Designed miniproteins, single chains. Designs and how they scored, part 78

Each design is a single chain, and the fold is of that chain. pLDDT is the mean over its residues in the fold that is shown.

## One batch from the design tools (miniprotein)

Design m2877
Fold by ESMFold2-Fast:
Order: structure tokens, then C-alpha cells, then sequence
Structure m2877 (fold): chain A 97 residues (1-97)
């Protein structure tokens, strides 16, 4: 569950804030896998957005664009609940163009 998801998300966020990007990426990739298993488009959108942000912070712009595009795709599949992720991913992708 959601308690485990939130614990992993918090851990990844803390490592990202510390500049430990490789550790943050590993946890966000676990979140992608959990969302895939659960059939959770919103969870996928959130995890892809976070992957895009970490790759951007690492200067890996092509990887960041790829993950932001995936975040947009899955945010659109999530309806109203996906709107915050959609907006953020579109704003970040536009900044990288």
C-alpha cells in the first residue's frame, strides 16, 4: 500500500534534497514498478515527473524530457487528479525547449 508508497516517496525526496540523485532515482524507479503492478496511472505520472526532475538536476536533459513526456501521458490518463502533475510536467518540459 499507500503507506509504503508515501514512505518511499519521502525517502527519495530527502535524498534528492541532499543532492544524492542516484539514490533518489533508484527509489523513484521502485515507485514506477509499484504503480505498474497496481495499474495506477496517477502513481506512474507522479513517479515519472520525479524521475524527470532528478535527471534535470543532474544535467541529463534528454532523459529529463523523456520522463516529463511520460508524466504528461499518464497524468492525462488520470483525469482531474492528474491535473497538478500535468501542469508541472508541461511547465518543466517547456523550460527545457
Amino acid sequence: GEVFWNKLKKMADEWEKQGKYEKALKIYQVLVRLAEIGGDPLGLAEAYLNLGRVYEKMGKIEEAKKWYQKAIEYARKSGKDGEPVLKEAEEQLKKLE
Scores: mean pLDDT 88

Design m2878
Fold by ESMFold2-Fast:
Structure m2878 (fold): chain A 85 residues (1-85)
Amino acid sequence: ARRDPEATLARAKAELEKDPNNAQAWIDLGRAYLALGDYEKAVEAFKKALEIDPNNEDAWLLLGLAYKALGKVEEGDKYIQKANK
């Protein structure tokens, strides 16, 4: 089955309309933006997830990967280190 990033984006937005404090929905939103190549919006979504749950290792890792995708490799590595246990 093909994962549709547009469908994931719509679902995550609908979940956030019901509960804007849902860290997982922000992560899903960021993942969809990464898949669509919208790295700046992915960064914003992952930062929002981390405001809600700062101990979420997946969100730190994904934030770092989004920064690397923007060409900000050194900044990305710093965020990935925060995800590393």
Scores: mean pLDDT 83

Design m2879
Fold by ESMFold2-Fast:
Structure m2879 (fold): chain A 75 residues (1-75)
Amino acid sequence: SVEELKAFRDAATAKLAEETAHYNRLKAGYEQNPEDEELKAGYETEKQVADDLANAVAGFTAAYERMKKEEEEKK
């Protein structure tokens, strides 16, 4: 349903915002300490998680817009 897809998109969007904030924090720490391999590994890992979530948000958004259009066409 449109509502279900919207809920999935909203949940993924919220998670993406959370992970992006965490990534930016780790990246800022690494930029202040560029020889810190632990900070580097941490922000690289969180960047991958954020990228994966961004792809999920895009997928859910496309599905939501498609379903919304189909529901509007049925009216």
Scores: mean pLDDT 80

Design m2880
Fold by ESMFold2-Fast:
Structure m2880 (fold): chain A 86 residues (1-86)
Amino acid sequence: SSEMEEAVAAAERLAEALREAAEELEESHPEASRLAKEAAELLLEAARALAAGDEARAEELARRAEELLEEAYKLAPEIMRKAVEV
């Protein structure tokens, strides 16, 4: 389905953006960098779960990623906002 394909692609793109943000944050905000990396990994797992047809697992992984992103955003709002809004 196009909806599932779009969701998978969106999760993969966000994970890539978060990995790049994490690299930028590594020296200045190491905790935000760690949180962004963990969120990226969870989003990639969510994309794999969606592709496999496990929507419930994908939703749970995405929710956990969102919690980590909220914490990273509090620590480094300018860089995190750019990653999420692009």
Scores: mean pLDDT 82

Design m2881
Fold by ESMFold2-Fast:
Order: C-alpha cells, then structure tokens, then sequence
Structure m2881 (fold): chain A 69 residues (1-69)
C-alpha cells in the first residue's frame, strides 16, 4: 500500500491513500505527507490529508490511553 502512493495511476494512489488512513499505519505518515504536498492530483492530496488526520487521530488515542494508565 505505501508503495502504491507512488503508482503512475491516479486511481491507485487515491485508493492507497484512503486504505492507509483506514488501516492507521503510522509508517505511512511520511509517504502521505509527501503525497499531500507533491501529488499533481488535488483528489489524491485531499485523500492523503484525510488519511493523515485518521492516522494521527488513532495514534493520539493510543497515546492518550497509555498516558492515562
């Protein structure tokens, strides 16, 4: 999925960004940040931004659970 963010197909990159956000894989943060800033497609940039928010939300929730123990 992370490698699919560099796919020549816009549809593949869009699907990869959406899937990475739903999975919440923190390893995708840097590749998604690059897609948000550099991807020629506005739709892919929006999807990458949404995925980063979803991943960040999941990471923040896990961090908060750990801190509240």
Amino acid sequence: LIKALQDPSEAVRLAAALALGKIGDERAVEPLSKALEEDPSEDVRIAAGNALVEIGGQAAAKGLEKALK
Scores: mean pLDDT 74

Design m2882
Fold by ESMFold2-Fast:
Structure m2882 (fold): chain A 56 residues (1-56)
Amino acid sequence: EREGPAPPGFGPEDPSSLQISEATRYILADDYEKAREVAGLSDEMIEKLREVIEAS
């Protein structure tokens, strides 16, 4: 696709609590690919979650 900038409406919104919980569990298990696939988050969001987890 790549027809232009991100579509309006969705914009940058917080992922659901379920997505965050699932991603966190996989990140703690060092399974970053599953965190991305199952939670449906971008690599950037996964990286930010990892930083928050490691900083805690």
Scores: mean pLDDT 67

Design m2883
Fold by ESMFold2-Fast:
Order: structure tokens, then C-alpha cells, then sequence
Structure m2883 (fold): chain A 91 residues (1-91)
């Protein structure tokens, strides 16, 4: 299931961040999560969620170390909201 794939990448990003993995590894997992979510969100007309997720990725990539947690937490909130909306639309 594409939704389960997105949820798996989301969980991986969270595990990497919680383990203190390098920014590049966390960013890669966030990008994979976003790619899966954007594909599904477009299918269900969630274009605003797509743009917010893209912006959060750009902010994380450009963020200094002191801001990484705040930007990461915002990305998780946006991705989690999109996952929930997609799951409800698939029911």
C-alpha cells in the first residue's frame, strides 16, 4: 500500500532524528516521506498540504543546527496531518 510505504518512511525519519543521526540522513528520510505523501496528496486534491510539506523540507535543508528540531517537528506535524487525511479519504 502506498500509504503504508509513506508511513514506513515517516517512522524511519522519526527513528533517525531520535537517534541523533546526521542531518543528511534525516533529510533523505524526510524527502522519501514527502515524495510518497505528495504523490498520494495530489491524487486526493490536497495541494495545500503538498506545498506546506515542500516548504518544510526546504527550511530543514537551509536551517542552522539550532533550528533543526523546530523545523523537523513542524515537518512531522504536516506529514502526520497529511497521512491522517489520506487514510480518511481511502476509507
Amino acid sequence: SPLLEAAHEFARAQELFDAGAPKDEVLEAMQRTAEKLIELAKKYGLEEDVERIRKALEEFQSAPDEDLEAVYRRFLGLAGEALTKIAELEQ
Scores: mean pLDDT 84

Design m2884
Fold by ESMFold2-Fast:
Structure m2884 (fold): chain A 56 residues (1-56)
Amino acid sequence: MKEEEDKLLEEASKKSLELLEKNKDNKDIKVVQKTVAESLRLIGDALDEALAKRKA
């Protein structure tokens, strides 16, 4: 059961890194800020889902 939780967190981490790498050369501060905010949201959502699965 923890393996599925780890997979959710790993997938969220990979997506966050891909978003950051895709925008690493972007000079638009607003795009960088938005990318960071979305990365944090992805990790937060994955944590919430992992906690929900832990109850099952």
Scores: mean pLDDT 72

Design m2885
Fold by ESMFold2-Fast:
Structure m2885 (fold): chain A 69 residues (1-69)
Amino acid sequence: HMSEEELQEEIDTALAIMEAAIAKRSGDPEVLEETAKRLEEWAKTRSGRSAEVLRQIAEDLRKEAEKLK
């Protein structure tokens, strides 16, 4: 039991987590900031838990980028 919308939100969240992991592994602050900005824009098109999770991942990426500068 899951609506198509709920399933899409789960897929989007999983993809965001994967992109964040790849960005972190790159060790490139520019890649981390670009990925964070993309996730922030993605969060604006979402609501509820999905938007909250995307913003949290983006914030984590921005903090990692700052540590590398």
Scores: mean pLDDT 80

Design m2886
Fold by ESMFold2-Fast:
Structure m2886 (fold): chain A 58 residues (1-58)
Amino acid sequence: DIEARVAAARAELAAAMERLKTAEGEELTREIGRVLRAIGDLVQAGIESGDMSLASTA
């Protein structure tokens, strides 16, 4: 379910953002990577939910 994937990605993003506040050096880079991945997952879920609209070209 797209809604479940969006909820999971948002939870992961929130957790990564919290860890990012205390992360330094290599850990900072890892948490930034997690944030970017969660954003990518949210964008992908948005594309999937809008798939029918995107399939219809002007």
Scores: mean pLDDT 70

Design m2887
Fold by ESMFold2-Fast:
Structure m2887 (fold): chain A 110 residues (1-110)
Amino acid sequence: SAMAARLAEQAARFDEISRRIRGLTPEQYEAIKAAIDEVAAEAEERFKGLPPQPPLVLTEDEILRLMEAIAAGPEAFRAYVRELLEKHRLTPEQVRALRDGLLALIDSLR
């Protein structure tokens, strides 16, 4: 079925992205962590005083694109996160949770 082909393509893409993240130099890794902290601070300030929002739900494609942006470097990461924030409004608490999740994900892939 088309679903089986799509799952195989997503798995191959995830494997390729994971290899690229594991291949980051210590300098590139620290640059990505700095970019995560930077965009989180920007988002917290942008959404300061926002009323409670529903839980953030990202599609599998949005998650894969986010991981591809991480693997591509800090500028690609900043650009894609800013695109996501045009679609999703997050409280400062949700921004901090997402930041912590991204840092944990990157650490788990090293």
Scores: mean pLDDT 79

Design m2888
Fold by ESMFold2-Fast:
Structure m2888 (fold): chain A 65 residues (1-65)
Amino acid sequence: NIESLVSKKDYSLKKKVLFFVEGETEPIEVEISAESTEELANQIVDIINQLKEQGVEVSGLAYEE
């Protein structure tokens, strides 16, 4: 409420991103916090690259609403 209003300048983007993996029935859920949409996109790309290095192919993305 009022405390959240006072801390509004400290507010960043917080989104749960679902990474759908080829061959897996359950998506990988990752909570990402970023100060901008560009930072969010960069973190998503980094996660995709990290998963690919581990032999995990990302087939799709979704956002949890």
Scores: mean pLDDT 71

Design m2890
Fold by ESMFold2-Fast:
Structure m2890 (fold): chain A 55 residues (1-55)
Amino acid sequence: ADVVLTPEQQELVREALEIKRRIDAEMEANPDLDEYEALTRFSKEVRELAARRAA
């Protein structure tokens, strides 16, 4: 089903995708990162992004 996102949600999605790419690149560069560690970092980044979008 098509999801209609607000402009704010669209911006959050774009930023989340960029964060995901950065996390993927970091995991590739640092294979010592466990899945749990990666998820923890991703969640923190997303929370920080959400906090920045408190308008």
Scores: mean pLDDT 68

Design m2891
Fold by ESMFold2-Fast:
Structure m2891 (fold): chain A 75 residues (1-75)
Amino acid sequence: KVEELIKKLEDPDPAVRARAAVELGNLGSPEAVEPLIKALTDPDPGVRLAARVALEKIYEKTGDPRAKEALEKLK
């Protein structure tokens, strides 16, 4: 489940990567935090936006300091 979505963040299709980021954010799983932080540097702007929103949702659900720090660095 989460493992499959993390693999999809590395898909050659940016639409697949963006969808995976959205789904990982909706799940709110802490194990997705590091893969999503990496996706913040994706060449596709849609993927970067999806990863940002996903990290915000995970931070709201879990309080993960890695997600907070990554979001603060985007300012």
Scores: mean pLDDT 83

Design m2892
Fold by ESMFold2-Fast:
Structure m2892 (fold): chain A 71 residues (1-71)
Amino acid sequence: SEELRKEMEETIKLIEELAKEGKLEEAIELAKQALKSLEPGLTHPDPEIKKAAEETKKRLEELIKEIEKKL
């Protein structure tokens, strides 16, 4: 659980770094892959896990939207 949270935070940081470097298409593709990896969490029976996945999904969707505005 904690390991997966750490991996996701590292992925989000990488997406932000790619966007900062002007690698907008790569940042968007990585963010889309991260969103796909959240699907099991979004359907999880544990409300706490589901909430964490939903919050991460919102962060990724907002980040994608911001990057797409720069394309």
Scores: mean pLDDT 81

Design m2893
Fold by ESMFold2-Fast:
Structure m2893 (fold): chain A 58 residues (1-58)
Amino acid sequence: TRLYRAVADVKASRPDVLSLKKGDLVEDLGVGPSGLRVVRSLATGEVGEVDPSALEEL
């Protein structure tokens, strides 16, 4: 399974976007219909879209 780390705090601007804190680990689930990454937070278990520029591959 591919993991990413948030490089900055991410604030949800839409209901389908996941909020993250800098340093949070997320599991890659693929690409959403808007072209954003669909990820699952390892801390909360929440699933949502995140801009790939806010993520660093581990």
Scores: mean pLDDT 78

Design m2894
Fold by ESMFold2-Fast:
Structure m2894 (fold): chain A 91 residues (1-91)
Amino acid sequence: NLAEEAARLALEAGLRAVRNSKTLEGINLGIAGALQGIGGLFDVELGRYREAAETAKGGAEVALRAGEISGDKEAIELAREAIRLAEEALE
C-alpha cells in the first residue's frame, strides 16, 4: 500500500509540475516523473511492490526537481512525501 501511495503522489507531483512550469526543462522533468509514477502503479497492479516503490522513488526525485525548477511548493511537498513513503515501502 505504501508503494501504491508513493506512486500516486509521484504521478500527481509530476503532473502538477508540468501544469505550472514556465520552462521546457520543468515540463520535461515533470512528464518523466509522472511517467515513472504510472510505471510504479503498473508494478503495484502486478503485485511487484518492491519494484513499484523503487520506480516511485525515482519518479518522485525527478518530480521534486521539476517542482523546484517550476517554483511549485505543492509539487515539491507531494514529491517529498512520495520519496518518504517509497523509502518506508523499501524497508
Scores: mean pLDDT 88

Design m2895
Fold by ESMFold2-Fast:
Structure m2895 (fold): chain A 65 residues (1-65)
Amino acid sequence: IDELTEKAEKVVEELEKLGLTPAAQLMRDIIEAAKASPDPDQAKKALENVIKRGEELIEAAKAAA
């Protein structure tokens, strides 16, 4: 979980650097909710979704440059 949280936070930082601030803020809220969750399986899925969707947005933004 700690490794997934760190990776998800780095993805959010990359989104902020690309100017996708609203998406980054939404993903930060999901990360905080996952960290507060008593269910580790749900937390893990939420973090994995943030990482995957964030990476897709980063790739799309870089491809458009």
Scores: mean pLDDT 78

Design m2896
Fold by ESMFold2-Fast:
Formats: C-alpha cells, sequence, structure tokens
Structure m2896 (fold): chain A 102 residues (1-102)
C-alpha cells in the first residue's frame, strides 16, 4: 500500500535526521497502519531481530511500543554515524520484508 510505504519512508527519514519528534509521529502512524493490517506481531519480531543482531538485549516482556521507543533511542543517540547507517539499513530491509509479506 502507498500509505504504508510512505509511513515507513517517513519513519526512516526521521531516524536518519535524528529528529525524535518526527520519528515518534511517524512511528505512531506506522503502528496504526500495521494494526489495521494485522502485522503488529510481524513488526515486533522484525524490530527484536534488528536490535538483537546489533547486540542490544531486549526483555521478552517488552511491548511493541517499548520496542519502537528503544529502536528510536538506540539509533538517534548512537554517536557513530557509520553504525547508525548500518542499523538503519538493516531496519529498512526488515521493514521492506514486512511490506512484501501478506
Amino acid sequence: SAELREAVRNFLDALRNQDVKAANEAADRLLALLRELGLVDALTQALREVLESNGITVPDSYTTQQLVDLVIREIILDPDPERRERVLRRLEEALQSLLAST
């Protein structure tokens, strides 16, 4: 869907720009669209895999919202621009894979 692709793009752009407000607004829109499509569990798994592949320990009790908040914080606050771009690329691949799955 065009709306879902736009929401993903807006979220990734906000993270690259290190804009916390824009990232939270884009994440809220993305989550709302994914809930309507029944893809929240798939998003939760994708975010967990991205975080864990980057050495971030994620508690099993974390909600989807807490995972989104953790992703935003870990990416935006990372002082290493090369590591930020690697994590963003993996997140983009995970989200694009999610968009391709039905």
Scores: mean pLDDT 84

Design m2897
Fold by ESMFold2-Fast:
Structure m2897 (fold): chain A 68 residues (1-68)
Amino acid sequence: SPREREREYRRELLERIREALRRGDWETFEELVREQTERIEGIEDPELAAEIEQEFGDGVYELLEEYA
């Protein structure tokens, strides 16, 4: 389903963000955040878009608390 594809993509992206933050690679961090923002803009279902945006934001916030 579209929801499951977006959840998988978000999970993989958050792992890439974790690795970037572990290395102190802020350029890659910013690129990955931009990538997800652009992807969310392409989601036709506004409810799904809002859900993925919130879950991604929560995940990024948690990683920033741990690594930044």
Scores: mean pLDDT 85

Design m2898
Fold by ESMFold2-Fast:
Order: structure tokens, then C-alpha cells, then sequence
Structure m2898 (fold): chain A 88 residues (1-88)
């Protein structure tokens, strides 16, 4: 899928630009997750997790929901990797 390959390229370019600007790895991860957040609830979880990290706090429910969101992206990353192989 060409669209998935283009999304992957955009993410790679955004990560590169953010690294050049000295954005922290945690902030880069947050921005990537926000790009794939499909619901307002997922965005709220991402924001809440960022707040907890800033305060050096851990919430087991928020951490679990964040892990579920990250795990849900694995099929998307697999599809994007396959699109990369098909593109070249």
C-alpha cells in the first residue's frame, strides 16, 4: 500500500527533524503515538502518560493502556514494513 509507505517516510523524516532540534526521545515517541491515535480516549491516555513521566510517577492502568496502544501499532508497523518491501 503506497499510502502506508508514504506515512512511514513522513514519520522517519519527522523523527529526524525532531532529533536535529534536540527533542527528547520521550517527546518523539509521544508525537509518533499521537499520529496513530484514532480516538480522543487514546489521545487522553498519551497525554496522561506524558504528565506522569514528567512527575516521575507511575500509574499501572495508564501504563497498561499505553502498552496496549503500542501493541496495537505492531500490525501497522508490520504492514508498513511490507509496503516498504513492495515499493522497492
Amino acid sequence: DLELAQQYQRIVELVREMKEKGVSPLEIMREILLLFAETEEEREIIDRHAELVENNEVDEEVSRKMQELIDSLQPLFDAMAQAQLNLK
Scores: mean pLDDT 70

Design m2899
Fold by ESMFold2-Fast:
Structure m2899 (fold): chain A 60 residues (1-60)
Amino acid sequence: SELDKEIAELEKRISELEARYRQAVAEGNKEEAWQIALELSDEVLRLMNLYMKKKEEEKK
């Protein structure tokens, strides 16, 4: 389904952001790490909303 595709794409994006966050921390780039952390927070909230929509679909 379209929803499953959105979830998969977002999970991939979150994984990539996590890798970039770890790299920024390792390099001592605190500003980059902070910006990535904020983006991760937004993407995680979006993923949570998509999981809720998927659960609603499973009830119908």
Scores: mean pLDDT 84

Design m2900
Fold by ESMFold2-Fast:
Structure m2900 (fold): chain A 62 residues (1-62)
Amino acid sequence: MDREKGDELLRESLELAREGRLPEAWRKGMEAARYYRRAGDEEAADRVIEEVQRAIAEAAGE
């Protein structure tokens, strides 16, 4: 359940980043990472944070 919720929030975060809604994308991405951490998958949580940071940087023109 927590992993599935993490996947859902990650998809929402990446969609928000594509729309240029960067603060909302970051908040959803951090929520996704927290759900992966709750599921005991620290590696997935770290990857999610990096993926969201990259998507936001790309959307911001960096």
Scores: mean pLDDT 81

Design m2901
Fold by ESMFold2-Fast:
Structure m2901 (fold): chain A 92 residues (1-92)
Amino acid sequence: TTVTLTATFSFTAKYDGAIGSVAVMLSDLTSGETRGSVVSKPMKKGDVLTATATLTSNAPTATFRAAGFASEVKDGKITLLEQRTQTLTATA
């Protein structure tokens, strides 16, 4: 029996900016396995940036943590714009 979780984090740009970066990190707290995804592109107001990560557990019950981050990279500096974290336990 397998438990699979897909985490998606979406960010809508509120202004025209430098480089927008959206990351999602998905962790299986039962196994310690982690998957991540990052999408980066120039920010234009109204643009939607989406990152998706999928992780599969072979345990009959697994606890996952998903963390999403939206940041702007300008002049070699990273500014955090939005962050969300969710934890869920799933049973197959």
Scores: mean pLDDT 81

Design m2902
Fold by ESMFold2-Fast:
Order: C-alpha cells, then structure tokens, then sequence
Structure m2902 (fold): chain A 60 residues (1-60)
C-alpha cells in the first residue's frame, strides 16, 4: 500500500514524509527512474540499489 511504502522509506532510509511520499507517487506512476534519482539524492543509495527499491514500492 502507499502508506506502507511511505512508512518503510522513512524507517529504513531516514527520509522525511514529504520526500518519501513523492518517491512513492513517482514509483506508483511507473516513473522508476525519477523515484530512483530521489533515493540516490536523499538516501545515498547506489543507482542499482535505488532502482531495485523504486521498482519494489508499488507492490507494498
């Protein structure tokens, strides 16, 4: 669910709710590249880890 994905990004990666919500919205819209870019910028994930995480978000 959207709320679960947002909560997990906040808990696991220390992201603010606002950033986590934007990342989840982009991933739910299928824009995995934009979601992964924000994960790299705000959580310091590598490109590969960020893309893997972004693609998993809509399934939560």
Amino acid sequence: SHDLAVALLQKELGLSREVAEEIVRLAEAGDYEAAARLLQEHAGLSPERAMRAARALPGL
Scores: mean pLDDT 87

Design m2903
Fold by ESMFold2-Fast:
Structure m2903 (fold): chain A 85 residues (1-85)
Amino acid sequence: MKEKELLLNKGIGHVLRAIGAILEGDAEQAVRDTKAAVEYFEKAGEPEAGIRFAKRVLEMVRKYLGDDEAVAELERIIKELESKK
């Protein structure tokens, strides 16, 4: 299905942007791109991929940036995704 492929590709694009933002030290951009990636993975029917990625970004933000507000927002995103199943 072309739509699923497009959504997955957009999600992956935001994954790469979130990683770039972490390397740049921009925790707010990393959170925004993580939210976008999660939404595209949900629309593609792959919510577990979104959850796994959000957890990975959370660990990277804690390790490399130490931004408590970004950590709290990522934890909130993960909790919402896990509650939605």
Scores: mean pLDDT 82

Design m2905
Fold by ESMFold2-Fast:
Formats: sequence, structure tokens, C-alpha cells
Structure m2905 (fold): chain A 53 residues (1-53)
Amino acid sequence: NEKEKEEFLKKFREALEKKDLEKIHELVLEYIENFYKDEELKKELEKIVEEIT
């Protein structure tokens, strides 16, 4: 679902901004389980990481 991906990206961005390492770890595991090999989502995550870090 597109909405689930958008919600995931929002949570991931917030966790990175807060430097919440436990939440980041949980979200990475969720990504691997539910969105692995989603190239579009991967590129969006890479952009967020580049922007924040």
C-alpha cells in the first residue's frame, strides 16, 4: 500500500531527526521484512538519510 510506505518514510525521518537508535533499528527490521527489494522506497530512504546525516 502506498499509504503504508508514506507512513513508514515519515516515521523513519522522525526517528533519524530525533536520533532514536532503538526506533531506527525497529524501522530497519520492518523495512527488511515488508519492503525489501522495493527500489523506489529504497531511493526515498537514501534521500532522507542524505538530507539528515
Scores: mean pLDDT 77

Design m2906
Fold by ESMFold2-Fast:
Structure m2906 (fold): chain A 65 residues (1-65)
Amino acid sequence: EEVEYYRKMADYYEKQAEGLRKTAERFRARGDENAARVATQSAEDFQKMAEEYRKKAEELEKKLR
């Protein structure tokens, strides 16, 4: 369950990052550079969270063998 929890969290944050990247593209297309920049930064933050949860899942998976 713990491994599944971390994998679900990684997937969740990865999807949030993807959504924000699409939002940033929409803002950029409208010429809203400031909003696009903020959305891009948020996407990067969520991507880092997804990476951390993926690492936790991998560590637990290795312990189980």
Scores: mean pLDDT 83

Design m2907
Fold by ESMFold2-Fast:
Structure m2907 (fold): chain A 65 residues (1-65)
Amino acid sequence: GSVEDIAELLQRLGGLSPEAARAIAEQMVAGDEATIRLLAELAQKELGLSEEERERLVELALAAR
């Protein structure tokens, strides 16, 4: 995955703007694994993602590092 893949997923699943999705994606790839998991949990809670969607977000962020 790349920052672009994460941003695209956040736009499609979370309904975020391109700018907001990119900013969050960049924060995820800049963080350690604990930060990635925490941000994915926050996205699940705030954007209403399923557990499968949350796990996909974590996978893409870890692959982009």
Scores: mean pLDDT 79

Design m2908
Fold by ESMFold2-Fast:
Structure m2908 (fold): chain A 93 residues (1-93)
Amino acid sequence: KRKEFEEELEKLLSKNDRGESQEVLKKVAEEILKLLEEGKVEEAEKLEEEKQKELILAIAKDEGLSEEVLEKIAAAPSPEEAAEILREELEKR
C-alpha cells in the first residue's frame, strides 16, 4: 500500500527529531503519489525502491552514522533490509 512506505520511514524519522529529514520524507512520498496518479504504477514502484534506499542513506548521514554503516545500508538487497539496518544502528546504545 502507498501509505506503508510513508509510515515506515516516518517511524524512523520520529526518532531523529530532524525537520529537514521530515521534509525529505514528505517530498519523496509526494513524488511517488504523483506517479501513481498519472497511472505509472511500475515507475512509481521502481522510484519507491530507489527513493527508499536514498532516503534511508540520507537519514543515516544526518544522524552521523559511520561509513561502515552507510556501506551496509547501500549494499542491502532491499529497502526494507536497509531500513532495518538503520533502525538497529539508531537503537544501539
Scores: mean pLDDT 67

Design m2909
Fold by ESMFold2-Fast:
Structure m2909 (fold): chain A 66 residues (1-66)
Amino acid sequence: KDEKIEYLESLGMSISQIVAAMTMGATLDELVEIAERLEKEGVPREEIAPRVLEIAIERGAKEIEK
């Protein structure tokens, strides 16, 4: 199994949430990058998973608007 998926699961993301983000055009690398950045910024672990999904959706919407 991919270590990146295991990392995201350790932050409370379900496999369904990871798949949903990827169907929006996010890569595993992008999801991990967002999660690691939030951790470095001091976001509580319980809030990282929902914020990763929110940021991935916002990035996708902004790219469409460009």
Scores: mean pLDDT 74

Design m2910
Fold by ESMFold2-Fast:
Structure m2910 (fold): chain A 59 residues (1-59)
Amino acid sequence: GLSPEAAALLREEVELSVEALPLAVKVALGLATPEEIARLEELHARAQAVAAELAALLA
């Protein structure tokens, strides 16, 4: 089974995706505020960090 650490990172990845999706849609439609764009960039940066940590744990 997955380690508790890997399970926690996978849960965070899902949570980031749920928050990012409506912001990404607003950006695509040209409806996003500068604050929403900044938040999406923050979520993407965290998602990349989580993916890197998962890759390292599963190596």
Scores: mean pLDDT 85

Design m2911
Fold by ESMFold2-Fast:
Structure m2911 (fold): chain A 93 residues (1-93)
Amino acid sequence: DRKEKLRKILESVKGMKGMITVPQEFGPPEVTLAGAKIAAEKAKKLVEMARELGVSEEVIKKLEEAAKNADDPEKMLEKLEEAARLLEEEINA
């Protein structure tokens, strides 16, 4: 069930977005940055898993871009949102 595995990857991406957005609403900027750094490490691991599952190169590139933006939470969120969108398109294809 490739689609089930893709949904789990999408769930992980949504979780990483939450690690940034939740602290952003309630915490000081330092907490949001800490969340972004943790999300970046998760994104690096998720890239490896996504490659093993044959996820599209476009999704992988967006996850890699998110991981590179650990010091820019807003840019990371943009890339994670793009990855989520592409994953949803791939699941529905």
Scores: mean pLDDT 81

Design m2912
Fold by ESMFold2-Fast:
Structure m2912 (fold): chain A 86 residues (1-86)
Amino acid sequence: EQPIDAELLRRVAAAKSAEEIAALPGVRLQGTVTVGGPDGPDTIQFFGIYALDAQGRPGELAATALFDATAQRVVAILPPHAAALI
């Protein structure tokens, strides 16, 4: 598996908005799901984190970030096979 930039993962984990995450290189919104939570339904956005080639083209999926739109924070960064189960 192609290694992902540790600084990129740190920036994803520290992000406070969907726009901040989407602006990062190699990050793409993959989908959105509404889940039940203790304070009612919440919207979770799934961002795929892709390794980029020398031309800046997205290659293989390296990780998936889960962003809680209500809490405005990243709640998990998952390996790609775990995200595929959702």
Scores: mean pLDDT 71

Design m2913
Fold by ESMFold2-Fast:
Structure m2913 (fold): chain A 66 residues (1-66)
Amino acid sequence: STYLVTFSGDAARQIGTVLFLMGDPNVKVTSAGPGKYLVTFSGSQSEADSMVEKLQADPNIKVTKV
């Protein structure tokens, strides 16, 4: 599954989240513009759902399924 992840707030928070996502071998992160990333999950849908839920818990992160 592929999601558009949009960041607001400070750069340190964005960097930390991007590094976390890039650390997962089942996750591909591609820049989609300033503060925006396309995140593709190659694992199970349950893994994707868990990651999206973690991202959505942050009020400075907006996640939209593509």
Scores: mean pLDDT 78

